# Designed miniproteins, single chains, continued (2), part 4

Each design is a single chain, and the fold is of that chain. pLDDT is the mean over its residues in the fold that is shown.

## One batch from the design tools (miniprotein)

Design m4115
Fold by ESMFold2-Fast:
Structure m4115 (fold): chain A 62 residues (1-62)
Amino acid sequence: SKQEKELKEFAKKNGIKATDEEIKEALKKGKGDLEKAKKYLMEKYLEREVEEGLELIKRGIE
């Protein structure tokens, strides 16, 4: 769909690592609103980055 292509392009432009499944999930959560889908994708990306950062801290502290 046009929305899938737009969301994939948004992810590429912003350096967001998103799978095809994550793109489809964002569109489902946006319920036909591309801006809501973009926000969902960004929030999921930031959540993963924070989780990865916390995991690195846990591994670095005995």
Scores: mean pLDDT 74

Design m4116
Fold by ESMFold2-Fast:
Structure m4116 (fold): chain A 76 residues (1-76)
Amino acid sequence: MVKLDEKKLKEHLKKLLETVVEWAKEGKLSKEDALAFLDEARDLVKRLYEEGQISKETYEELMKAIEEAEKEIEEL
């Protein structure tokens, strides 16, 4: 079994979340589409944790990042 590189995953997902928030703020992405993307990201993170691909610490950190992104989008 090959474990996923958690550090690289965290970096990539956080950057993607920042991009989604930025595009929503710029009007390039609708608020509804941005929130739908965050729901998909949440489902992915949960699946990776359930499959043992990421640690609980990484899971909690990524879930917090998604929650923070959701708050920023909802404030638009």
Scores: mean pLDDT 81

Design m4117
Fold by ESMFold2-Fast:
Structure m4117 (fold): chain A 79 residues (1-79)
Amino acid sequence: GGEEAARLGYEGARSGDAEEAARLGAEGARAAHEAGASFAVVAGAGAAALGAAVGAALGDDELAARGAKAGAEAAEEAL
C-alpha cells in the first residue's frame, strides 16, 4: 500500500540521487495504485520521503519543497 510507496521513495532518496529517488517513488506509487491504495496517501508518502531526503542532504528547504512536489507529480503520472 502507501507504506510500500514510501519505502521505495525513501530508499531512492537514501541513494543521494534525485533521479533514482523519483524513479523508485513512481514504481512504489504504481504498485500501490494497482493494489488499490488511496492515491492521495501514496502521493503524499512518496513526496514527503523525497523532499525530506533532498532537504537533509542539501540543507536547503527550497530544494526539499521542490523534491516533494516532483515526487507527488511522479506518483500522479503513475496513474
Scores: mean pLDDT 58

Design m4118
Fold by ESMFold2-Fast:
Structure m4118 (fold): chain A 57 residues (1-57)
Amino acid sequence: MRIGEVNLTEQQVLDWASTLPEEEQKAVLEALKKSLEAAKEKLDEIEEKYLKENRVV
């Protein structure tokens, strides 16, 4: 890819995944689920840090 404007939304990623065979869809789903779980854990940690630092003024 060139350094062009290529913004992929979650919807486009899902649409692409739907095009794949069932076996590949399962692998993509597992990867996405793991990514979502990791992202959720990071968000939770960040929120907790902000809450703690805000109260320790």
Scores: mean pLDDT 66

Design m4119
Fold by ESMFold2-Fast:
Structure m4119 (fold): chain A 60 residues (1-60)
Amino acid sequence: MVKLEAEFKDLLSAIGTALSIIGEVPEAKVKVEGNTVIVEVPDDEEAIRKAKEILERGKA
């Protein structure tokens, strides 16, 4: 598994991003700690790519 972590400006951005990951990458494990989203993705290149894109979109 690959662990990805991203900090967001507020809790709503973090929660929204976590929900997007749950919906688009259901095989991933997602945890929200304050403004930080922590994602554990299977060692699958496509799943890792999708999770990274969602984390980046949440910061915009």
Scores: mean pLDDT 81

Design m4120
Fold by ESMFold2-Fast:
Structure m4120 (fold): chain A 97 residues (1-97)
Amino acid sequence: GGFGRRLYDQGKYEEAIKEFEERIKLDPNDAASYNNLGEVLFKQGKYEEALEYYKKAIELNPNYALAYENLGKVLEKQGKYEEAEEYYKKAKELDPE
């Protein structure tokens, strides 16, 4: 729900995580909630955990441009620049605007 995103915008990362985890329990196929959980973890510097959630979002929705973009950002933070560029390219191909 929008409440989890509001908690994230307020910097309440622990509470945002609980809200997105609760949503995933109710709907395990909600790609957006996995992507949102990854974004919170990325803000906390938990790059490996964020990467796994972005991969799950892509598994559930292979056309999820934002999840590819976010996965690229994690790889860039890990110094994996060539891999990051491939995911940024995929994101642009899925959402060229």
Scores: mean pLDDT 85

Design m4121
Fold by ESMFold2-Fast:
Structure m4121 (fold): chain A 116 residues (1-116)
Amino acid sequence: MITLTESGGGTFPEGGSVRLSVQISGPTNLIGVLGWFRQRPGEPLQLVAEISITGMTAYAPEVAGRATISYDRKNKTLYLDLTNLQKSDTAVYYGYAVDLATGEVYYGSGTKLTVV
């Protein structure tokens, strides 16, 4: 079974920077896509960033130029670096991973980011 555990949230100043992390446990050999969703208070889930196993990246327009997604295959750790934090970045952030054989999507319990 694959499990994701997010970390790196907390309270951060507007204009600051944060690194969010997902530790992935279990067999990852069929994982082909990883990314980050967020849910702002009172809003639906929003895709933030995505990375393929081939290194192709995609970003939501709202975070383009401020966000960097990266995946450390050896340590099975997915990162999201956010710079120039805005109050609108206040959300619960969820890492996700997609199994290419089954199409199953795995995600964790999230990490809460508050920008003040």
Scores: mean pLDDT 87

Design m4122
Fold by ESMFold2-Fast:
Structure m4122 (fold): chain A 78 residues (1-78)
Amino acid sequence: DYKKKAIDALKKAKDNSPTKVLADVADEGIKAVEEGNYEEALSFAEYIKDVASKSKDPNAPKVEKAATEAIEAIKKVQ
């Protein structure tokens, strides 16, 4: 459940990412969740949130929200 929520949130971050670099980081986060590397996945999600929070792009708030949802889901995976 939380694993799927984390992947779905990271996909939303990817789809709304203003740059290819940020979208690629979201893909790495998805891969980390799929492989059970939750610490690495958390690091990627926190990076996406930080970058989005400093961005002036119109989609940045959507990316920041999606990254926050991913962080919350990753922290609840056991």
Scores: mean pLDDT 85

Design m4123
Fold by ESMFold2-Fast:
Structure m4123 (fold): chain A 91 residues (1-91)
Amino acid sequence: SEEEKKKKEEEEKEKKIIEFLKKVQELVEKLIEALNSGDDEKIRELAKELGLEEKVIEELIANRNNGDKTRELINKYLKPQIEKKIEEIKK
């Protein structure tokens, strides 16, 4: 039935979203660890994998000792990218 096909498509999209969010969460956790350890090379590598622009990466490095500011920057620049990717998967 068309309802069964729609349900299967919706379940596959949900699985893709869950896998994507899990990967993002793992990368964000590693990024926070790198920020706390002061590993600038690892910060740049992980932030690039998350799709953050070089200017944002430099701001994260500059503010690495300020957890509130780094969280604000991640939310400001990463959330819109995550939302856009979720919408692309839902289509």
Scores: mean pLDDT 81

Design m4124
Fold by ESMFold2-Fast:
Structure m4124 (fold): chain A 66 residues (1-66)
Amino acid sequence: MTELERLEAFLKKALEEMKKILLKEAEEEAKALGKDPTKDLKQIEATVKELEEINKEELEKARALK
């Protein structure tokens, strides 16, 4: 249980940091090309949210086994 809680916290933090990096890269690239990053930013946020949900479901299943 305790190790799964630490893993949950770690994965959440890692996804938040990854999201920040990807959003910054997309904004900088779009600015350099003179394009609107909105579509790419929304896709990145949606992907990160989906990964968060998948990780949470997997950890909940693992927790039920121990």
Scores: mean pLDDT 77

Design m4125
Fold by ESMFold2-Fast:
Structure m4125 (fold): chain A 74 residues (1-74)
Amino acid sequence: SEEELQREIDRALATIAGYLVAKEFLRQGKATEEQAKEIVEAFSKLPSLEAMREAIDKARQAETAEEALKIVKE
């Protein structure tokens, strides 16, 4: 169905955003490999593209991976 395909697209986009955020934290030395995987998983569970955008903005303001994970999981 169209609705099912849209949900899969949204999930894929949120997951890609999670990989990009995780990569940035790893590059800056602010996350472990395990925390990077947790960031990706948290992003993949976001309910909408609006939630994804907000999570990206808030994660970029976080000083640590732990703070970013707390923000994304809310």
Scores: mean pLDDT 82

Design m4126
Fold by ESMFold2-Fast:
Structure m4126 (fold): chain A 91 residues (1-91)
Amino acid sequence: SLEEAVRLITELALSEDLEVSVAASLLLMALGVEKTIAARSEDPRAALAEGLRRLARLAEKHLETLDLDEESREKLRRAAEAFRRAAEELE
């Protein structure tokens, strides 16, 4: 669900690892932007679903590029999956 994705990303944003904390904080900011774009769209549900897929892809890119400990990697992986599930729930 979207709530699960937000919870996991918020936990990562509170990380003592600055690189992880910054990446997660930018994902939360990007979610706010995607929600704003969707609210102004002719089809808000479809627009939000596509925005959530973009966030899932960004989280997946961070999994490939960031040096993550096992706990942070698992949280980010689960967050990416939660964004994809939230997008599916809107369609």
Scores: mean pLDDT 88

Design m4127
Fold by ESMFold2-Fast:
Structure m4127 (fold): chain A 68 residues (1-68)
Amino acid sequence: SELDELFKEVAELIKQGKYEEAIELLKKAAEESTDPEVKKQLLTAAAMIARKAGDEETFREFLELLEK
């Protein structure tokens, strides 16, 4: 599925330490998604990656988006 391919690309970016690129890829996919559950899953993944990268500001921003 397109989601499986997306998460494979995200995993490869994380392996390379490219956390910002991984977050932006997930954010773009969430913005383009029409399914609220898919959008929530993608934003949750982006938030967790931001936290892993030590980016507390970006983590908080995604948490706020998830509460809407």
Scores: mean pLDDT 83

Design m4128
Fold by ESMFold2-Fast:
Structure m4128 (fold): chain A 93 residues (1-93)
Amino acid sequence: MERLEEARRLLELGRRKLEEYPELRELAERNVEELEEKARKGLEEKVSEAKVQLSEEMQEEVVESFRAMARAINLLIAARAESEEEALKLLKE
């Protein structure tokens, strides 16, 4: 009924599935690392092109936001998958 309670339930389900399936957890961690690298590179290019100087602290905050989002997406994928095989397939797409 409450959207926040449902979101918490799904994130908790995803976390439990990642703990149960080590291979799925390893893939999720690699996806977060890949997205972090792409976010850092994209931010560096945008800062250079826009001629805007962002502080190192602000750049880290932006990257951390993308990292947090990637982690949440991985947890939701794990929660919705019916099997480890389905979850692995979804995370690869």
Scores: mean pLDDT 69

Design m4129
Fold by ESMFold2-Fast:
Structure m4129 (fold): chain A 80 residues (1-80)
Amino acid sequence: SKEKALEYVKKGDEALKALNYEDAFKAYKKAYELDPENPEIQAKYYEALAYYELSQGNLEKAKEYYDKAVEIRKKYNIKP
């Protein structure tokens, strides 16, 4: 449900604040599965993946995921 998706978004946001990037993208992925049409959730998922890849030293993958998030935010006029 969309209500459960928002619960997972909050869990992802708290994980990001704690710099727990793996927990963050896993939470946003569950939110994405529950509300796949929500572009803000899609952008948050790719942003968390970018932070995770950056934390692993995978600069090229981090850029790929970050660029996907940026394109989603631009397409739907969502603030970063």
Scores: mean pLDDT 87

Design m4130
Fold by ESMFold2-Fast:
Structure m4130 (fold): chain A 71 residues (1-71)
Amino acid sequence: MEEEILRGIADLVLAVLRKLAEYYRKQGKTEIAEKLEKAIDEINRLIDQGRYEEALEVGKKALKEINKAEE
C-alpha cells in the first residue's frame, strides 16, 4: 500500500517537472530546463530501482533550485 502511494506521488511529481521543463525551455531559460531534465532522468532511474522516497527528495531539491533561480 505505502509503496503504491509513493509510486503514484512520484509519477505526479515527474509529470509536473516535465511540464515545468517544457515551460522554461519555451521561455529560453535553458539552464533551468536542463536542471529539471537532469532531475527527471535521476527520478526515472530511482523509480526503476523502486527507490520512491529518494525520487521524491530529488524532485523537492529540483523545485527548491528553481525557486532560488527565480529570486
Scores: mean pLDDT 80

Design m4131
Fold by ESMFold2-Fast:
Structure m4131 (fold): chain A 80 residues (1-80)
Amino acid sequence: MSPLEKAIELLEKAKEAIEKGDLEKAKEYGEQAINYIEDPSLKLAVQFELQQALKAAEEGDIEKAIEYIEAAIKAVKKKM
């Protein structure tokens, strides 16, 4: 499995954690995903989307949180 495929797997797990209300696990999986990203520009983009997703989830906007996580996944897929 490539590092970017592993990043996508971990971002999908972060998405599931958000859907289950487990923000601690969502943050943990998101931070692990970022560690698999070598491209500094992609890393910053994913970090931004993850921060926005966690903020939206903390505010109770799960739909918006999922949109941000999906934007992060899409950004990684564009670099594969």
Scores: mean pLDDT 87

Design m4132
Fold by ESMFold2-Fast:
Structure m4132 (fold): chain A 76 residues (1-76)
Amino acid sequence: SLAEALRRSAERAEELAKKAEELGILEAAKKLKEAARLAREAAEAAAAGDLEKAAELLKEAEKLAKEAAEIVHKAL
């Protein structure tokens, strides 16, 4: 389901945040933690049938994940 896919995305973002934190890339870790939170909120919205809200939250989560990737690229 969409809610299950979004929960898995949140878990992946949390894993990446931990790795960024271990590397000392704290700004990327912060953005990945925020992306994970938004993905979990999107999963809850999807489970409740609010697909419009789920899409909006997912878009914000993807934006933060992209910003985190750019920070990691510049740090390495």
Scores: mean pLDDT 87

Design m4133
Fold by ESMFold2-Fast:
Structure m4133 (fold): chain A 75 residues (1-75)
Amino acid sequence: SMEEEVKKKLEELKELVDQFKAANTDQRLNDMVEASYKNLEAMAEEAIKRKDEESLKRTIKAIEQLISTLKKMLS
């Protein structure tokens, strides 16, 4: 289901955020990355609560974009 997909992507994103924070000494950048993750988690929870499939699709795309960005920054 889409709910299972968003949960899996949030788990992947969390692992990448933790890897990024471990590799990066810039506290401001680490705080910004953490805030982005928290915002996406909140957006996903709200979309699931409202059963809003359009918002959930947009949130999944935003999560995928941040995953892609962090993977590039870690390589």
Scores: mean pLDDT 87

Design m4134
Fold by ESMFold2-Fast:
Structure m4134 (fold): chain A 72 residues (1-72)
Amino acid sequence: SEEAWREVDAVFEGMKIANEATKEVEAKHPDLPKEKQLEVFIEAMGLAIELALTLSREEVYKKVKEFAEKKA
């Protein structure tokens, strides 16, 4: 179904966006513990997948980056 393919696309795009955004935040916070980095990444990935269903890539990246920076 069209809905199922949109969900699959959202998962892959969300994972990609979360990885890009969290790498940038990690670079800004080099002293952030690995456990906290993993926590931020997992939460950012979940948010990115959810938002990717309805928002543009640019909007998802912006919101995920803001979330990750606040969580760090």
Scores: mean pLDDT 80

Design m4135
Fold by ESMFold2-Fast:
Structure m4135 (fold): chain A 71 residues (1-71)
Amino acid sequence: SHHMEAARRSVEQALRELERGNVVSALSGLHEALKHVSGEVRELLEKAIEELRRGNLERAKELLRQALSLL
């Protein structure tokens, strides 16, 4: 669906921003993605946001890759 494609693009961009060290930009993109997802994907994105807030970049990236596998 259009919503799933929008979420996928936002998550992919968030991953690129994290590789550049731009955590604030990544968080903004993930909050936007949350508007387009539900269920397991939403839970994975919410967990990734919490891991980023804790400074756990690698765990956050793992959760985002898992979310992408479901989009």
Scores: mean pLDDT 86

Design m4136
Fold by ESMFold2-Fast:
Structure m4136 (fold): chain A 68 residues (1-68)
Amino acid sequence: SEEKIEELKKKIDFINSQIDTLRATKARIEADPTISPEEKAQRLAVLDEAIDSLNTKKKELEKEINSL
């Protein structure tokens, strides 16, 4: 139904906002000259894992919409 599709789209929009925030955080970490390369690698890995998890969730929601 259209209502269910709109609900799923809102969930995807929220996930996109979370991913955008995480990407902005990655950019700040990458640009910060006070953080060591080793510390940057560790922090970026954690953020990449979070982004990957959100992208997986987003893909499942998109798949659900396509099944309707």
Scores: mean pLDDT 90

Design m4137
Fold by ESMFold2-Fast:
Structure m4137 (fold): chain A 91 residues (1-91)
Amino acid sequence: MSEITLEDIEEISEEVENMPSNSEVAELIRRYLEEGKLLKALVTLQAAAANTDDPELAERLSELARQATNSDDERQRELLEEAAELLEENG
């Protein structure tokens, strides 16, 4: 992956695991999107899906992450924004 390292993935996953609310995770996704860091936003979404205690939310976030992974940059951005809104509504 260009512009993302294994260390970045580990750091983002640890940060998300230690975040007190889904709203803060949503803000992190939006920040990465504003910075054009789509891969970091996607990794943040994947970490959120893995660390949520809500199985319905986990499934929806995982579906969005899966769709984003197989999408072009424009669609990936739309799906990541949808995921951030979903996290905010469930924070």
Scores: mean pLDDT 81

Design m4138
Fold by ESMFold2-Fast:
Structure m4138 (fold): chain A 61 residues (1-61)
Amino acid sequence: SPELKETFRQLADAGSQFVLKAAEAVSKKIAGEPISDEEKKEIEELQKKTEELSAKFQALR
C-alpha cells in the first residue's frame, strides 16, 4: 500500500539518522570527547521517532 511504502521511507530515514548520530557519539566516547546535552537529546528524539515509525510499519503489515 502507499501508506506502507511511505511509512517505510520515513522509518528508513529516521533509522539512518539515528545510526549515524549514535555512531558519532560512540566515536566521541572512544576518543574521550564529551557528548553535548544537545547531541544526546537529538539521539533520544531520533530513537523515539524510529521506534514509533517501526511500530506503525509493523501494524500496517
Scores: mean pLDDT 84

Design m4139
Fold by ESMFold2-Fast:
Structure m4139 (fold): chain A 58 residues (1-58)
Amino acid sequence: EVTIADELEKIKDIIDSKKPAEEALPYLEKLAQLYEEELGLDPELVIKKGLESMESEI
C-alpha cells in the first residue's frame, strides 16, 4: 500500500542523500498519479516540478 506521504518521504530521502534525479523518477511518477487521483493535479506538471526541484541539487 502506497500513500502520497510514503512517496514524498522516499523522494525527500533521495534528494537529501544527493542521489541522481533518476533514482527518484519512479517515486515521482507514482506521486504524480496519486496527486491526480486525489487532488486532480496534472501528473505531467507534478513530475516536471519535481524534476526541476531536484535539478537544483545536481
Scores: mean pLDDT 71

Design m4140
Fold by ESMFold2-Fast:
Structure m4140 (fold): chain A 80 residues (1-80)
Amino acid sequence: SEIEELRREVEELERELERLEKEVRKEITPELVERLLEISERAGELERRAIELGDRELARRAILIAARASLLLMLAYIER
């Protein structure tokens, strides 16, 4: 189902973000910044799709992914 596909994509993005959160603590690279921007954009798409499907939990999880990615991006710019 579309909801199950969306849930898998949200779970994959959550796992990638957790990995990047650990990496940002060691070193902030241009490649890491690019990955965080990609996650933020994908999270926005997943939020829109979750809203269209009426799944509030998946929408909330997508919003949290975007928020966390944005905080890491902000940290990367401050540490420059």
Scores: mean pLDDT 85

Design m4141
Fold by ESMFold2-Fast:
Structure m4141 (fold): chain A 63 residues (1-63)
Amino acid sequence: SAEDYYKEGVEAMKRGDLEKAIELFEKAIKENPNLKNAYHTLASIYYALGEEEKADEYFKKAK
């Protein structure tokens, strides 16, 4: 489920595997486009990586 992908993404972040976390959060959004938590988390990751335009796009979709 989308929630299962989100949980796996959070676990990937805890391990510092940001590439895997992004992949899992994108899968969560693909299954449930209304999962605001995944958009918010992706925005925060992209902001931390210096990808400001991508971060802003995901923040807008989270609301």
Scores: mean pLDDT 84

Design m4142
Fold by ESMFold2-Fast:
Structure m4142 (fold): chain A 101 residues (1-101)
Amino acid sequence: AEEARRLLREGEELLREIEEAETREEVVEKAGRFLAVAGELALLALEAAPDDPRVQALVLELGRLASEVADLLANDAPKEEVVEKLRELLRVARELVRLLE
């Protein structure tokens, strides 16, 4: 659970940095790192609670939202749209961390 909380804090910090980013390159780089952190959290959750259907459902939702973020980045979507989708992903990540406590 401590590792999950650390990953969540890292994601929150990355989102703040993306909101403050002045270049598209910074948005793409930091969004990529955010997705990597989300992937690490998903793996940690599945290892900690492999048979919990609530955890499985949230991990699938994280994957779906991560795919949507990747699509937004690939289509050069405005920073505001990327940030909004990352906020949705972060909400799901928070629920996932809560279940691991």
Scores: mean pLDDT 87

Design m4143
Fold by ESMFold2-Fast:
Formats: C-alpha cells, structure tokens, sequence
Structure m4143 (fold): chain A 60 residues (1-60)
C-alpha cells in the first residue's frame, strides 16, 4: 500500500491524498470510470493509475 501510494504520488503526479484515494478505490474494486469521476481525471488516465496501483501493491 505505501509503495503504491509513493509511486502514484511521485511518478503519477498525484498528491499523497489523491494517491491514497486511488489505492483505496482500486482495493474496493472501483472501475477506471469511477476513479476518474472521483478525481476529475479522464477514464484513460484513471485506468493507467489503477493498473500502476495494482502492480505496486502486489509484487513489483
């Protein structure tokens, strides 16, 4: 979780609060559309961030 938050904050251009929100939403099973709506991001950007959050939260 901390690794994913740090990666999204530093490399995804998100604030720590936004990065934590993305990680929580991904863990809750939110779609890229839902994440984009919550953060004011495009669905495409949200999809990339969600994938990054999963990668950094699991094993990479």
Amino acid sequence: SDVAVQALSRFGGLSREQAEAVVRMVEAGASPREIGEALGLSERTAAGLARAARVFSEQL
Scores: mean pLDDT 76

Design m4144
Fold by ESMFold2-Fast:
Structure m4144 (fold): chain A 102 residues (1-102)
Amino acid sequence: ATVTLTPASLTVKAGGTATLTATSSEPVDAVDWYQEKDGKLTLLIENGSRANASSRFSGSGSGTTYTLTISNLELSDSATYQEVATVNGKYVSATATLTVVE
C-alpha cells in the first residue's frame, strides 16, 4: 500500500484553517496523525481520536481518504505533518509541510 498527502506543502495566514488530505491505494484500518517540529514527533490523532493535542486539531475520513484539519492556526503550527496509515497490519506514511504566516 501507498499513501499520499495533498497538498504536499501549504501556506496559510494565522487564524485560518489548514486541511491535509491523505489518499491510500488500499482501504485503511487505522490512521494516526503526527506533528514533526524541531526533530520532535507529537501524536495529534490516534486511531481517529484526538490524543493530548489542542481541540483545534481534528481527524476524519473513511475507506481510502482521511483528513487532518487544523483550525484557528497559530504561527507555532508551522511544522511537518505526518499521516501513518495501517493497512493489513502494515504501516505506510506520508508527510506534508505547513507554513503559517502573519
Scores: mean pLDDT 85

Design m4145
Fold by ESMFold2-Fast:
Structure m4145 (fold): chain A 60 residues (1-60)
Amino acid sequence: SMREEMVRSLRTEADSMGLTPELKQALVDEYLAILDENKPGQEILSERVRLLVRGREAAK
């Protein structure tokens, strides 16, 4: 499904950024919640970027 592909893409980006398993899972959990809200595509893209930036910052 598109949802599974979007989550897989986020996991791949988190892995490429060197995030810990815990940080990666936290981002995935929040992203799944966002996807379940059925928001517009532009908002989903903005949220994806926001999550990845926040994850990178949290990785200290």
Scores: mean pLDDT 81

Design m4146
Fold by ESMFold2-Fast:
Structure m4146 (fold): chain A 58 residues (1-58)
Amino acid sequence: MEELKEKYIEEASKYVSPELARSAVNVALRTAQEKGIDPEEALKKAVESAINTEKLAK
């Protein structure tokens, strides 16, 4: 799980700040665990949402 988390943080950090990337990934993993959904699917959606939000804010 840690390796998966770091992988998605690194990917998101290409588009948003590392701090924002870590926050988004941590929230996605927590939500996935609470709702019993696939952590990787939640991480993928979180990264896409973070990138889209940053593009709109810029």
Scores: mean pLDDT 74

Design m4147
Fold by ESMFold2-Fast:
Structure m4147 (fold): chain A 62 residues (1-62)
Amino acid sequence: SMELEEEIERLEEELRRLEEELEKLKKSDDPDAPKRILELEIEIGVIRLEIGVLKLIIKKES
């Protein structure tokens, strides 16, 4: 489905942005960085699961 493929592309773009933010935070000396890192890691994990599920749906539907 075109709509599912577009949704995956949007989620992958969001994932890339979050991973870039995570990389910057890991190199930061910001005292709030550890909390933000944990929050980003959780959000990244959720988005990865969503992408995985959508990819399985597309593959199953051919």
Scores: mean pLDDT 84

Design m4148
Fold by ESMFold2-Fast:
Structure m4148 (fold): chain A 59 residues (1-59)
Amino acid sequence: SDQEELDAFHDAMTNRTPEALRRWAEATGVSVEEVEERLRRIDEAAATGREAARELARE
């Protein structure tokens, strides 16, 4: 269900344990490697957002 996928995604985002990643992979029907790649892209986007926030704070 969509709720199970969201819950698994939130757990994977928050805890980053192998068990959380596996749970999200099972919920979405993708591999653990795909989940890790998606999280890396999310982290990159978040880092870009943090950099923009730092530039704003320096003004």
Scores: mean pLDDT 75

Design m4149
Fold by ESMFold2-Fast:
Structure m4149 (fold): chain A 108 residues (1-108)
Amino acid sequence: MEASATLKVDPGKIVVTIRGANATATVKLEGGELKVLDVSGNVRDVEIKGNTVTFRVEGDGAGRVVLEASEKSKGATLTFTLRAEGQPATVTVGALGKDTAYSATLTV
């Protein structure tokens, strides 16, 4: 079964939406800090370790996590990694520029 994830970055706000296949998402911000603002849907095991937020969607569910990004250095780098059970793939997405709006959809 396929897993899909959409990363949407607006100034100060990051939204991750995941669907399907026991997917695990990891969001890492180098040069800044992340805060969890909202968690909805079939999201489990939200973990914050410094500049990294990791969470899962179990089964054939859908989940959404809203994060606040605080940039401490100019040109902070955002890495989004999606992993799915039975189809192990890692995809790295993006670098944040100041005032950059960014959107990416990944399917595994």
Scores: mean pLDDT 69

Design m4151
Fold by ESMFold2-Fast:
Structure m4151 (fold): chain A 109 residues (1-109)
Amino acid sequence: SMEEVLRELRERIERILEETEARLAALKAAGASPRQLRDELIAAIGEIAAALMEVVSELTPEQLRELMDEVRERLLRLAEKFGLPAESIEEIELHLEGLTRTLLARAAA
C-alpha cells in the first residue's frame, strides 16, 4: 500500500539521518572543518535522494512535498546542532530545493 511505501521510506530516511548524526559527531570530535561537516550533510541528501527516487512514481506530489519538508527540518536541525555557518546552511537549502524540484518533475512524468 501507499502507507507501507511511506512507512518504509520514513524508516530508511531515519536510518540515514541517525548514521549521518553519528558521522558528524565523530568528524567534529576529530576536529573536522565546517566544510567537511557540510560535505557530510550534502552526502546525506544524496543518500536520501537515492531512497526517494526508488519509489517516486508511487508517491503523490503532495506526499513528496510533505516528506521533503520533514527532511529539510531534520537536516537543518543537524546543521544547527553541529554549528554550521550560515553559508553552509544556505548551500544545504539549495541542494534540498533542487532535490524537491527533481522529485516533483519525476512524480509528474
Scores: mean pLDDT 88

